# Designed miniproteins, single chains, continued (3): the designs that were tried, part 79

Each design is a single chain, and the fold is of that chain. pLDDT is the mean over its residues in the fold that is shown.

## One batch from the design tools (miniprotein)

Design m10905
Fold by ESMFold2-Fast:
Structure m10905 (fold): chain A 79 residues (1-79)
Amino acid sequence: MKEAVELALEAGKLNLEAAENLEELLRAIGLTLRVIGAELDEDRELLLEAVEGIKELAEELGNKEAVELAREAEELVRE
């Protein structure tokens, strides 16, 4: 879980840096907060949902590095 959280937070950071408008920025912030909440609650299902959202936003932003990090985080949570 900790390694998956670290990768998800790095992907979230890249989405924050790639956000070009307020809507994208707020989505990136909200998803990053969900990752933090999932770690605090040890909630694997919430972490998977947050990582999926980060991946979708990264794909929309064309952020290939964030997509790859989110995909790696998803695999680690599923193991």
Scores: mean pLDDT 84

Design m10906
Fold by ESMFold2-Fast:
Formats: sequence, C-alpha cells, structure tokens
Structure m10906 (fold): chain A 94 residues (1-94)
Amino acid sequence: APLLDEGVRHLAEGVAAYKAGDYEKAIEHFERAVQLLEEALQRHPDDPRAWMVLATAYRLLAEVYKKMGDTEKAESYQKKADEWEARARELAAR
C-alpha cells in the first residue's frame, strides 16, 4: 500500500537522521511516518504489519526524545508504542 510504503520510507530517513545526530529532522520524519501509518490503518484497520510499523515509529520517537532529555515525551511515546505492540500481537494471533 502506498501510505504504508511511504511511512516505512520516512522511518528509514528518520533513522538515518538520528544516526547523524540530527534529532529535529529525525522527529519530523518519525512524526510524518505516524501520520501516514494512521491514515493507512483508517483504510485497512486489520493490517498487523501497519500496527507493528506504527508501534516502531512511536518507539523511535521515544528514543529520540530520551536522547534530547525530554523524559515526559519519551515516556508518553513509549507508552503508545507498548499499546500498539500489544494490539498488533493480539490482531496477529486472530
């Protein structure tokens, strides 16, 4: 699906920015990935791959905010990642 593929591309670009130490650019890419993946799930709500990729995007946001010292945002995004990972595992088990 085009939205899922573009979301995954933004995750890859965000990881590259994160490895380069460009945390602002990494956040922009990860936030764009979340938007695209949420739209993909609105169209195909029972796609466990999209749910797992969305959980990954939230985990990456948590890691970037943790590196920046924003513990409140890091904890918020980690909680979202955990919730989406749990939902993805439940959906995949059906």
Scores: mean pLDDT 85

Design m10907
Fold by ESMFold2-Fast:
Structure m10907 (fold): chain A 68 residues (1-68)
Amino acid sequence: GELEKLIQEYKEQLARKIGEQLAKELKAKSYKVEKISEDVYKITLETEEGTYEVTLDFKNQTIEIKKV
């Protein structure tokens, strides 16, 4: 329905904003935001210290950060 589309768009916008803010704060050389599912987004950040993956889970309201 229309409401589900708006919620999905909001999740995508929020994931992109978080990715941009993290890239700025960590002085990342590059970053990307990927939709894994309707509720899960992955942000990959390439920094001088290495690569970080941030998993945003909107269903479980969790944020996982790991260095790869």
Scores: mean pLDDT 84

Design m10908
Fold by ESMFold2-Fast:
Structure m10908 (fold): chain A 56 residues (1-56)
Amino acid sequence: VDSLIRELAEALGVSVENARRAVELALEDPDLMLSLIRRYAGEEAARLLEEAVRAA
């Protein structure tokens, strides 16, 4: 999980702490968070978020 969170943080251009918050928010509303990340950060960031959520 830590490896995926670091990759997600780099893809989003945010801190590891903020990437962890994104995963927590995606666990509450995955459809909304994945749509937002795809729209603003792109497909690769959305894929990494989806993998991190599955690993959690």
Scores: mean pLDDT 79

Design m10909
Fold by ESMFold2-Fast:
Structure m10909 (fold): chain A 62 residues (1-62)
Amino acid sequence: DAQKAMDAAIKVAEKAGDEELVKAVKELKKQNASVDELSEKLEELKVSEEMADEIARERAEL
């Protein structure tokens, strides 16, 4: 579920204090964006491998 993936990304970004990522993902969520669009935005914002792993873990637990 794309919404679940975006919720996980927002939660991890808020915990990390990445306000730019929080804003970007919230905008994607409002636009009913796909998982592919979320992945492209994470790449564009140069999200670290560690943060990407944290997002994947959070998504699995939601």
Scores: mean pLDDT 79

Design m10910
Fold by ESMFold2-Fast:
Structure m10910 (fold): chain A 71 residues (1-71)
Amino acid sequence: MRPSDLELDAEVQRVAAAVLAAAAKSAGDEETAEEARRLLDEIEALEAAGELTRERVEEARERLRELMEKS
């Protein structure tokens, strides 16, 4: 078994969102932590529903970049 290109990209975004959420929470940035957590939950929900697409993964990547720029 091996991850597809899409699955690998989605996993990278999930890890990035989880790391950002944890870092923001420990820094006391509740707003960024909550937004990163919601993004993580959205990616996991799409994967569970079988609706994970390249466009969704790219959208998540852009939203993560925006959250990082806010911090």
Scores: mean pLDDT 78

Design m10911
Fold by ESMFold2-Fast:
Structure m10911 (fold): chain A 94 residues (1-94)
Amino acid sequence: SAVEEARARLDALLEELEAQLRATTDPAEKLGLVGQFAGEAAALLADLPPADARALLGETRERLLAIVEELAPELRETVAAILDQTERTLLARL
């Protein structure tokens, strides 16, 4: 299903992001990686039915914030703000 395919792609993107954050020490590069992930995730979610997009957005947000708290705690507030803006933009189109 489209939802299962989107979940699998989001899982792969999160695993790639986690690996890249573990290999990166520069906060600006880490922020760029998170921003790229947020854009790719939003594009995947935009193609789903609204209820499924909202559910996966919530799951993805929780997982991303957990990764950021472990690997880039200095970016926690900035990442939360990016996710809030991404959510507002996505929900306005659903």
Scores: mean pLDDT 83

Design m10912
Fold by ESMFold2-Fast:
Structure m10912 (fold): chain A 67 residues (1-67)
Amino acid sequence: MSLEERRRALLEEARRNAESLARAGVDFEKALETLERLAEELQEEPLEKGLQAIHNRALEMYLAHAF
């Protein structure tokens, strides 16, 4: 997999998680900015590690918003 393909996959996953967070009441722009920044930091890491980190960060944002 190319770096471009991995970056695209991570950014797509960041956007999907931001959309899910927005449906739960989290600010979409804040969620998207946070998760896209993380995706950029992880672009050279294995894809599975990057996807897991994005999911974990989204869960942390959801829990912080819900409580």
Scores: mean pLDDT 82

Design m10913
Fold by ESMFold2-Fast:
Structure m10913 (fold): chain A 70 residues (1-70)
Amino acid sequence: MLGEIRREIEESARGAVERFPEVRPLADRTVELMRRAYETGTLSDFLQAGREAQELHRAVAELARRAEAE
C-alpha cells in the first residue's frame, strides 16, 4: 500500500522531468524526501515531502501554461 503510493509519486516525478527537464532538482528532492518519510515514518518528514511536492506541482503547472503558448 504505502510502497505503491511511493512508486506512483516517483513515476509522476520522472514523467515531469521528461517533459520539463528544468524541474529535475525539485523532482529529485521530492522523491528523496518521500523515500525518507516512508523509511522514518516521521510526520515532519511527510509534511516536508508534501511541501516539495506542492512546489513541483506549481512549477510543472507554470511550465505547462507557458508551453500552451498563452
Scores: mean pLDDT 76

Design m10914
Fold by ESMFold2-Fast:
Structure m10914 (fold): chain A 65 residues (1-65)
Amino acid sequence: MKELEEKARKHLEEARKAYENGDFKAAIDHVVEALKYAEEAGNETLVEEARKLLQKISEDLEKKS
């Protein structure tokens, strides 16, 4: 299932870029896609990375700026 892992990694990369650019909506959308592909691939490391990034984005959204 290398294709699913590649899709998960690509979406995770796009999520990180969106997060760095302050585009939290795009970051969340990409993290959700990355999580779906990582779970389908059975790659626990990618699932954990996606969940941790989603948590960080959620924390930043709760901060008053």
Scores: mean pLDDT 81

Design m10915
Fold by ESMFold2-Fast:
Structure m10915 (fold): chain A 78 residues (1-78)
Amino acid sequence: DANVEKAKELMEKGEEAFKKGDLETAIKYYEEAAKLAENDLKLKIKALGNLARVYEAMGKSKEAVEYYLKASELAKKL
């Protein structure tokens, strides 16, 4: 699935941006990855978990909790 492969590439770019401290860029890449990963539950869970990590690093605790809960809810379907 071309969308799943693109989501994986976006996950890698998001991780690079996060490691460099470019939190806004990391969010954009992980958001797009989550959208493209609609047909890959495990990849979508990873993208949502990474969004939570970035928001936590930004000090945005409410947004971080929301993404952790979304990832957790999807993980129950595994």
Scores: mean pLDDT 87

Design m10916
Fold by ESMFold2-Fast:
Structure m10916 (fold): chain A 71 residues (1-71)
Amino acid sequence: MAELIDKIAEAKKNNDQETYEKLTEEAVDRILAMRRGGLEAAGVTPPADTPELRENLRKAVDIAADDVIKE
């Protein structure tokens, strides 16, 4: 995951919008899969995927990428 965020930060820094969007969607999908797996392992039914959840995760990924760039 951290390596993926670093790649997203690099794409954003280089103004490679296509790579940035592609890798951001990959990161969102990985976060959703990991959260679902964690909840299922804990015996909890995961919440349904919503557009709002995906949008919030895209924003979180963008913030994480900005933190890498800012360093």
Scores: mean pLDDT 76

Design m10917
Fold by ESMFold2-Fast:
Structure m10917 (fold): chain A 67 residues (1-67)
Amino acid sequence: MIEEIVKSVEAVARRLLERGAAPERVIEAARRAAEQMADFFGLSEEEKEELVKRAEEAARRLAKEAE
């Protein structure tokens, strides 16, 4: 599930970057989306922390690639 959620967050991040959103805003949005999805799927605190970290890293990587 974590990998699938990260993929979903990456798709959202890509879409925001394509629309010209600032990298910092995209990273914030990805972190928030990951938190909401973790809560929705009832993930443990450890899984939520891992998911948020991976989503933030993925968004940061995508933002850098867009530069």
Scores: mean pLDDT 80

Design m10918
Fold by ESMFold2-Fast:
Structure m10918 (fold): chain A 81 residues (1-81)
Amino acid sequence: MRLLEEEFERHVREAERALEEGNLEKAEEHVRKAARYFVQIMTLEGIFDTDERIKRLEERLKELGVSPEIAELILKYVREL
């Protein structure tokens, strides 16, 4: 669990950095990786309800101070998984 949470946070930070540097392709790559790690965390926690997953993701992204643009993309990809 801890390693998956660390990977999720790392990819969120890398997406933010890539966005700041104007590298939209790299930002999107890291957003997709973050979304997949988050879904894996939710699955291990036994949380399969999409609404509950989205609620927890929104809370986590707010705690991390994620930009609205990156937060919206991560939420979109998690809904699609």
Scores: mean pLDDT 85

Design m10919
Fold by ESMFold2-Fast:
Structure m10919 (fold): chain A 98 residues (1-98)
Amino acid sequence: MEPLKLVVRLAPDGRLEVLETEDEELLKSWAGMTLFGTATVLEVKGGNEEEKSLIGKTFGVFGELDEDGLTGRMGIWMPKPSGELILELVLKPAMPAG
């Protein structure tokens, strides 16, 4: 599967909202699938000094999208954020469709 680049808002509880994407139809087709990839921290809204030091760093990410392909739930392999993150994601399905 070819990876897709998107920009998302991630809440501290793992709720995800897609802000920008190259292909909304592809994201919608991935609804309910396990996704994985990388997340680069673009912005920290609130949070502490440690979390702000994460801006520009890249972490592993996993999760799934809702039926609309624009909302979902995502985990990131980093300490749990105390505020909202703006992330650049590069995602693909964890397994081939089937």
Scores: mean pLDDT 76

Design m10920
Fold by ESMFold2-Fast:
Structure m10920 (fold): chain A 62 residues (1-62)
Amino acid sequence: SEEEIKKREEENKEELEKLEKEAIRALLEGDLEKAAEHVRKIFELLGQPEEAEKEAERILAL
C-alpha cells in the first residue's frame, strides 16, 4: 500500500537518497545498466520487487 511505501521510505531515507543520486548520475553518464541496478535497489527497499523489475527494464529500454 502507499502507506507502507511511505513508512519504508522514511525508515530508509538516507540509503534511498544515496541510491537516487547514484541512479541520476548513471543516467546522466549514459550508463543505463548501473542506473537500472540502482533503481531496482530503490524499489526493493520499498518492498516492491515486481515494480523493481519493471522500472529496471524501462531504464534499460532508454
Scores: mean pLDDT 81

Design m10921
Fold by ESMFold2-Fast:
Structure m10921 (fold): chain A 100 residues (1-100)
Amino acid sequence: SLVDETKALIEELKEFLRENVEDEEVVKKIEELLEEVKKKVEEETVEGYKEAAKLVEEISKLLTEYFKSNPDIDPVKAATATILISGIYFTILAGLRKLE
């Protein structure tokens, strides 16, 4: 299901962040937001998916600012994080489209 695919991508992003982001506070904050995304998509409602999309946009902003502030991070790692976030976002939009 799209919910299961979204949840799988969230777990992949969490694992990526734990392995590649040295700032434990940034990792924790993003993991907390990702848990909120999971809760919202599990509701399988139009409002839940819309709120999930907003949370993913917030996560994207936090990671973008983190990578800008830490230029020593491999740009390939930054690109990988962006691809995973985009995958989560598009899976959420696909779920929303099926309910509308």
Scores: mean pLDDT 87

Design m10922
Fold by ESMFold2-Fast:
Structure m10922 (fold): chain A 71 residues (1-71)
Amino acid sequence: MEKAVQEIAIAVARVLLDKGDYEGASELLERIAEKTTDPKVQEELRKAAEAARNGDKETAYEEMSKAIELL
């Protein structure tokens, strides 16, 4: 997956979190992680997905930001 496509997909996950769609955000972040070849980016995306699923919006934002920094 190209960096620009990953950044757009993560931005969509943020919008889902902002709307309270924690499950949708979690599923999207997991799907991005599955298509990510960098293991460090993949790990941060999976952590973001787990945080989103648990309703921990702050941790999800932190881990998404870490993933973007690694791109």
Scores: mean pLDDT 81

Design m10923
Fold by ESMFold2-Fast:
Parts: C-alpha cells; structure tokens; sequence
Structure m10923 (fold): chain A 62 residues (1-62)
C-alpha cells in the first residue's frame, strides 16, 4: 500500500523518523499486521536497517 511504499523510501534514505511515521500509518490503514509491524520494529531497534528494508520489500511483493 502507499504508506508501506513511503516507509521503504524513508528507510532507503536513512530517515528513520519518517520511516516510523509511515510504518505507523501503514499499520493503521491495514496495510500490515501487528506481527509484521513488530518484526520491522525489532529490526530497527537492533539498528539492522537492511533487514527492515528486506522485510518491507517482501511485504510489498505479496
């Protein structure tokens, strides 16, 4: 969905604050589940931006 695409763009740009805002918007819009949001959030908390990008790309490919 649109919010998840904006989150991916923000992650690729290194704008983690914008990425978080777009991920919250994606969750509230029903683009991702709570489990998917938590998996991406855990990657970001670990500083693993590459993993967060891979998780978002997988969700957009579905």
Amino acid sequence: GPHLREALAALRAGDLEAAERHLVAAYLAGEITVEQANAIGRALQAGDVERAIALVEELLAR
Scores: mean pLDDT 87

Design m10924
Fold by ESMFold2-Fast:
Structure m10924 (fold): chain A 62 residues (1-62)
Amino acid sequence: SLEAEVRLALLTMQAHIYEKAGKYEEALKVYEEGLKFAREQGLPESDIKALEERIKEVKEKL
């Protein structure tokens, strides 16, 4: 739904702000929350894959 996609966009923006601040552990937690939410809401596989790749990138910073 549009509401679910807006929620995911807000979570992604929050995680991005943490990344820009160098707070990778906080960013990871928010991205993982977003991934769980996307899966529970049945959001597009493209959104799920994008989150999985971003989580992988953030983990490389830890």
Scores: mean pLDDT 86

Design m10925
Fold by ESMFold2-Fast:
Structure m10925 (fold): chain A 57 residues (1-57)
Amino acid sequence: SLADAVREGARALVEEGHPALALQLGREAYRQGIASGDEELREGGREAIRLGEAGGG
């Protein structure tokens, strides 16, 4: 699913040293989830945001 792809992408970005990109990915996914009413994508976006914030700390 798109949500799973977002989570996988965010983890890969953080592991590669790009937590800011993981945060951007998460914010975009969250916004798209809101706009489309996709709760899974919204949750995927939240997880990606959390990963980006943790990886940047």
Scores: mean pLDDT 85

Design m10926
Fold by ESMFold2-Fast:
Structure m10926 (fold): chain A 86 residues (1-86)
Amino acid sequence: MERRELRRKALELVSRAQELRKRAEEAEQKGDYEKAAELYDEAAELYRRAAELMKEAGDDESAQSLYKLAEELRERAEELRAKAEA
């Protein structure tokens, strides 16, 4: 893929991840921890894919930021999943 195409696809994934994050936050506020965890995991996966595309495009700083966001959302999902099982 060309560098421009990689960045464009990464931005599309980021936009989708942001939408999933908002839905996850809404589910969390309603106490639906299982649904919130699932949505956070989906958002984390999209951020991770976007990070890989940015890395391939040579934008290492953007890739690192996206990897950190993915890790944060995965950790939040694990915490919420634990609450749902309690």
Scores: mean pLDDT 87

Design m10927
Fold by ESMFold2-Fast:
Structure m10927 (fold): chain A 73 residues (1-73)
Amino acid sequence: MEKEKELEELIKKGGERTEQSMTKLLLEGREDGVEKAVKQGEEASPVVKKQMEEARKKAEAAYEAAKAAEEAA
């Protein structure tokens, strides 16, 4: 309870970096790497599970938008 505020800040920073890492993995076609990281994070904490799922969804949306932009002139 006493250091939860510090944990919240670390989770926010970790989430942003996680999104960047997941986006790079998806761009390189390493979807299995993203799933493995999410799975391990989910086992650590329910809060981390939610953060990982949201980060993954955002990374996938960004990846699909980038591919659509490349194909659409």
Scores: mean pLDDT 67

Design m10928
Fold by ESMFold2-Fast:
Structure m10928 (fold): chain A 86 residues (1-86)
Amino acid sequence: VQELIDKGEEAFKKGDYEEALKLFLEAAKKGSGEQRARALENASKAYEKLGDYEMAGVFRASSYYELGKEEEALEARREGLEKAKE
């Protein structure tokens, strides 16, 4: 899991946001707890770089839910929806 996050961060740093997203999503599937939350947060950042603000909000919310932060999760979902408006 950590290796997938590290590789995703390297791809993100190089501007390869699609490859970074793929790696972060794989890390989220294999991880749990704090590691899964971190992978979901990084996937959210990759979605933002790709211009998908709705999905960015979804994955940021999922990260907060994994950490038990329900109020922050709801706010992240709301912000993603607002940013997706033209």
Scores: mean pLDDT 79

Design m10929
Fold by ESMFold2-Fast:
Structure m10929 (fold): chain A 79 residues (1-79)
Amino acid sequence: MKVEEALKLIEEGLKHYKEGNYREAADLFDKAGRLFEEAGQYELASVAYEMAGVAYHKAGDFEKAREYIRKALEYRAKA
């Protein structure tokens, strides 16, 4: 169930990203990453956090972008 909820958040985030709503997309990708993390799906959590980092970079929030890319690398190492 948490994986299915996270996938819906990724879908909503991608829609916001395509519309140029990068901060909203980043928030949705972060929420999805946490749900994947809670489900033990570390590869999917890594991808979601990477997407959040890219969205923050597009929003001009370089500090948050760096934070989320680092988080993505951490979860990639756990997978």
Scores: mean pLDDT 87

Design m10930
Fold by ESMFold2-Fast:
Structure m10930 (fold): chain A 78 residues (1-78)
Amino acid sequence: RAVEAAENAIAYIESNELTGEEMRYLGEQVLLAAREAGVDEEVLRELERRLTEASKANDKEAVIEVLRELKREAERTE
């Protein structure tokens, strides 16, 4: 489930020291789950863009915020 995937990714990122590439990989898995849950493609594209930027900047807080938005969007479809 997309909501569960987002919660798990947020918890893992909060509990571990990760590289931007590792955070991007986790975020891409959540994006895939959200797409399968029926989240709007325009929303997913914008969140993917923000995830890419945050991951390249190694901005853990920005990555977590993108994942929280993915969770909220997935909750609306589930």
Scores: mean pLDDT 84

Design m10931
Fold by ESMFold2-Fast:
Structure m10931 (fold): chain A 66 residues (1-66)
Amino acid sequence: GRKELEEKVRRIAEKSGLSPEEVRRMLESVLTLSGSGRRTAIAMLAKELGVSEEEVREAVRLLESL
């Protein structure tokens, strides 16, 4: 739920050196995409944040469940 998303965003922010608000905004931008565009955005975002593509996919999935 929301707490799981907030904790995951906080951990990604700590790893990337960005604010939780910045990380959340970047994840929200991925939600505007579909198909191959979303897959490409997830890969690029994972590289930018220094986390795995799986971590970004899980965060996006949690955000969609709100």
Scores: mean pLDDT 82

Design m10932
Fold by ESMFold2-Fast:
Order: sequence, then C-alpha cells, then structure tokens
Structure m10932 (fold): chain A 78 residues (1-78)
Amino acid sequence: MEEAEEYLRKGEEYLKQGKFDEAIEWYNKAIELDPDSEVAVRALSNLAAAYAKMGEYEKAVETIKQARELAKRLGIKL
C-alpha cells in the first residue's frame, strides 16, 4: 500500500538528517505495514544502516541478513 512507501520515505528523510531514532521508528512502521514487499527490503536495509551509524553493529548485521533473506525470497536485488 501507498502508506508503507510513505513511511519508508519519512524514515529516509530522518536518516538524512541524522535523526536515527526517528528513522528507525518509521522504518519499523513500514516493515510492519507491508512485511513481504520491496518496501520492507528497503526499510530493513536502511534500518541496518541506521543501526550501524549509531554503533549498534550486532543489530545492523542481523537486520541486513533479514533484508538479504527477504530480497532472495522475493527475487529483489539489494
């Protein structure tokens, strides 16, 4: 749905501003709304980047693995 893409867009906006906590909230909302989608793959990839920028490396690694697995299931390139 359009709402998941809007939530992804809001997360990306906050990530660009260095507002990582807000970015994480919007990425999680996008994933929750449309978990088996290209939007969810992009949200998970961006979520991993946000965790890495915050020094949360274990969360970043686990999140990027989830993004890659979902992308493979859906046939999407990361």
Scores: mean pLDDT 83

Design m10935
Fold by ESMFold2-Fast:
Structure m10935 (fold): chain A 88 residues (1-88)
Amino acid sequence: SMMDKKLEEMRRLLKELEEAVKNGDREKAEEVARRLIELAKEAIPSLTPEQAEELIALLDRAIELLGALNMSDLVKELAEVQKEIRKA
């Protein structure tokens, strides 16, 4: 489905974020995180409960990774997206 493709893309972005953090590449981490935020926001109105749980877990990992780079603004923005997913 279209949602399965979005979730697959978000999983790929998480792997790219993990690699960027491992390399200390803050510019790449920010780029990937912003794309992840955009896709997550687009996904919200179409998520099943199971997809919402998966996305929350994926964003939780992204928050942990960005926290390791002290990218507090992106951490806050991702946490806000998680709150919106939980409310939907």
Scores: mean pLDDT 87

Design m10936
Fold by ESMFold2-Fast:
Structure m10936 (fold): chain A 60 residues (1-60)
Amino acid sequence: SMQEQLERVMEKIRRVADKLGIKLSEEQLRAIAELALTNFGFPVTEEQAEQVLKVYLKIA
């Protein structure tokens, strides 16, 4: 389902953020995951997740 896809992408973004030392709220995780799905579709790769995270936070 679309909800399962969103949850899986949120988990991936959380893992990438943790590796970068960035703490995100659930609302930020959801917003970044929706942005990633809009730009890349499912599945979202770790590299794509990192790219969207950096763009969202303006650190890339």
Scores: mean pLDDT 82

Design m10937
Fold by ESMFold2-Fast:
Structure m10937 (fold): chain A 102 residues (1-102)
Amino acid sequence: GVLADLGARLEELPDPRLTITTDGIQLEVEVRPGEVKVTADGIVAEGRATPQGGEAKNLTTGDYAKADLDGNILEMKAQTPESKAAVETAAKLAAGIARRRR
């Protein structure tokens, strides 16, 4: 998907940061080797590339998302639209990083 492809490309840049808007929610994205940090309205989600794809967790609430290597969501639990946007985006970006490493 588009977000997975974006995550793969951003990992190659020094200190890659961007802003993404999805469903009216503004996300601040920071990509590191194998990792993604997404911030939305006081929520912080951390994503990690795994052999299966990407996984992300909201550090405050424990909300999470897991994506396959193509960025399709396999599992997700989110309490708010902002948390959903953050963990879903982080998981999809991390999945792109994982796919690029294969």
Scores: mean pLDDT 78

Design m10938
Fold by ESMFold2-Fast:
Order: sequence, then C-alpha cells, then structure tokens
Structure m10938 (fold): chain A 95 residues (1-95)
Amino acid sequence: NELEELKKRAKNTKTFKEAAEVVLETQRLLRELAAQGKIDVDEAHEALEEVRRLAAESVAKEKLKKGELTELSYEEQVALSESEILKEIEKILNK
C-alpha cells in the first residue's frame, strides 16, 4: 500500500526536487521493510530502481510538455532527469 502510493507520487512528480524527495522516502520505507524481513534486499533494490525511473520519466515528460528541453530526445531527457535527481538527493543529504 505505502509503496504503491510512493509509485503514484513518483509518476506525478514535476520537479527534480519533488522526485528526489519521493526517492528518499521510498528508500527509507524499503530499508525498514528489509530490516523487518518483509522483503528481500534484491526486491528492495528493484523497487527503488523502479521508483527512480518513474520519477525521472515524470519530470522529463513535464519538461518536454513545457518546451524547456525540446532539443534533446526523450531518452536523453530521462537520462538528464536521473542525473539532476541524484544532484538534488546529494543536496538534501548534505544539509
């Protein structure tokens, strides 16, 4: 239930900061579930990667819709979004 809500939030992210917050919240949930033995570590990694991808795709689509990055392909936009989300995660963790 909580993981499905985080996936829905990831699909509706519009900024790199929102995406970073969803990814960090998902990582926290998955760490707790793995620590309790409710999921395997590999399952946790796969679920986290899925949320990261969904968030990156959501932000890339929003930016393309607004015409902000139209010179890049969709695949290039998703890759750029993943990179920018990682930078936002690093900023949050370093505060």
Scores: mean pLDDT 81

Design m10939
Fold by ESMFold2-Fast:
Structure m10939 (fold): chain A 62 residues (1-62)
Amino acid sequence: KDAKYEELIDLLRAGRWQEALQLFVEMVEKGLIPDSAIGVIAKGITGRIPAQVAIDVLEKII
């Protein structure tokens, strides 16, 4: 599958929030993130929920 998913997960695990947000926006624009998952992943990146929840959702997409 697209290497961008693994890259986003690695950025989230490393706590590189700004880089994770930039890659996430690019992936949304390319249609790589399902609409139903956008809100959960965005909340994880912005610290509204634990980042692990966003990682779990991304791993389910892969």
Scores: mean pLDDT 82

Design m10940
Fold by ESMFold2-Fast:
Structure m10940 (fold): chain A 73 residues (1-73)
Amino acid sequence: EAEKALEELKKKLEELVEIARKNPKDIDAELDAAEELGKRAVEGMEALSKEYAEEAKKITEEYVKKIKEIKEE
């Protein structure tokens, strides 16, 4: 349940990274989408488990960092 939600979050964030790599000068939409997905996932998981909410936050921060690194390159 929550585990599947974490895997789906990671998959969607990975897709956003791939889109950002195709157009690295225009990543604002992908960055906003990644942050919004992560925020909603964390809020949804807080009601289920603090541990899963923390993992969702960690995954989101990792992929947001990857998208930002694409722009900085």
Scores: mean pLDDT 78

Design m10941
Fold by ESMFold2-Fast:
Structure m10941 (fold): chain A 100 residues (1-100)
Amino acid sequence: SALEEELRARIEELGREIREIVEKYEAGEISTEEFVKKLMEVVEELMELYREAVRHKASEELLLQIQIMLHEITELLESNPEVPEEVKKKAREITREVLA
């Protein structure tokens, strides 16, 4: 459907944003604080997209793609010792909500 095509395009765009954020951080172009800020902004966008997808009864495949992306961000935050524990807790809570 046209709606699913639009949702898939937004998922693809967010995937590119995550990759760019990671690449800039690994290159030392952004601080850990900016890295956290940008990834949490993507988390908020993914949560809005997930709620929209659920509301419009999007495919389980599309919902799973969003869940996988949220889990990947949680792993990026969890594996980084410089990321504050409160940020890691918030990321875990958000992914738990979506995976339930």
Scores: mean pLDDT 85

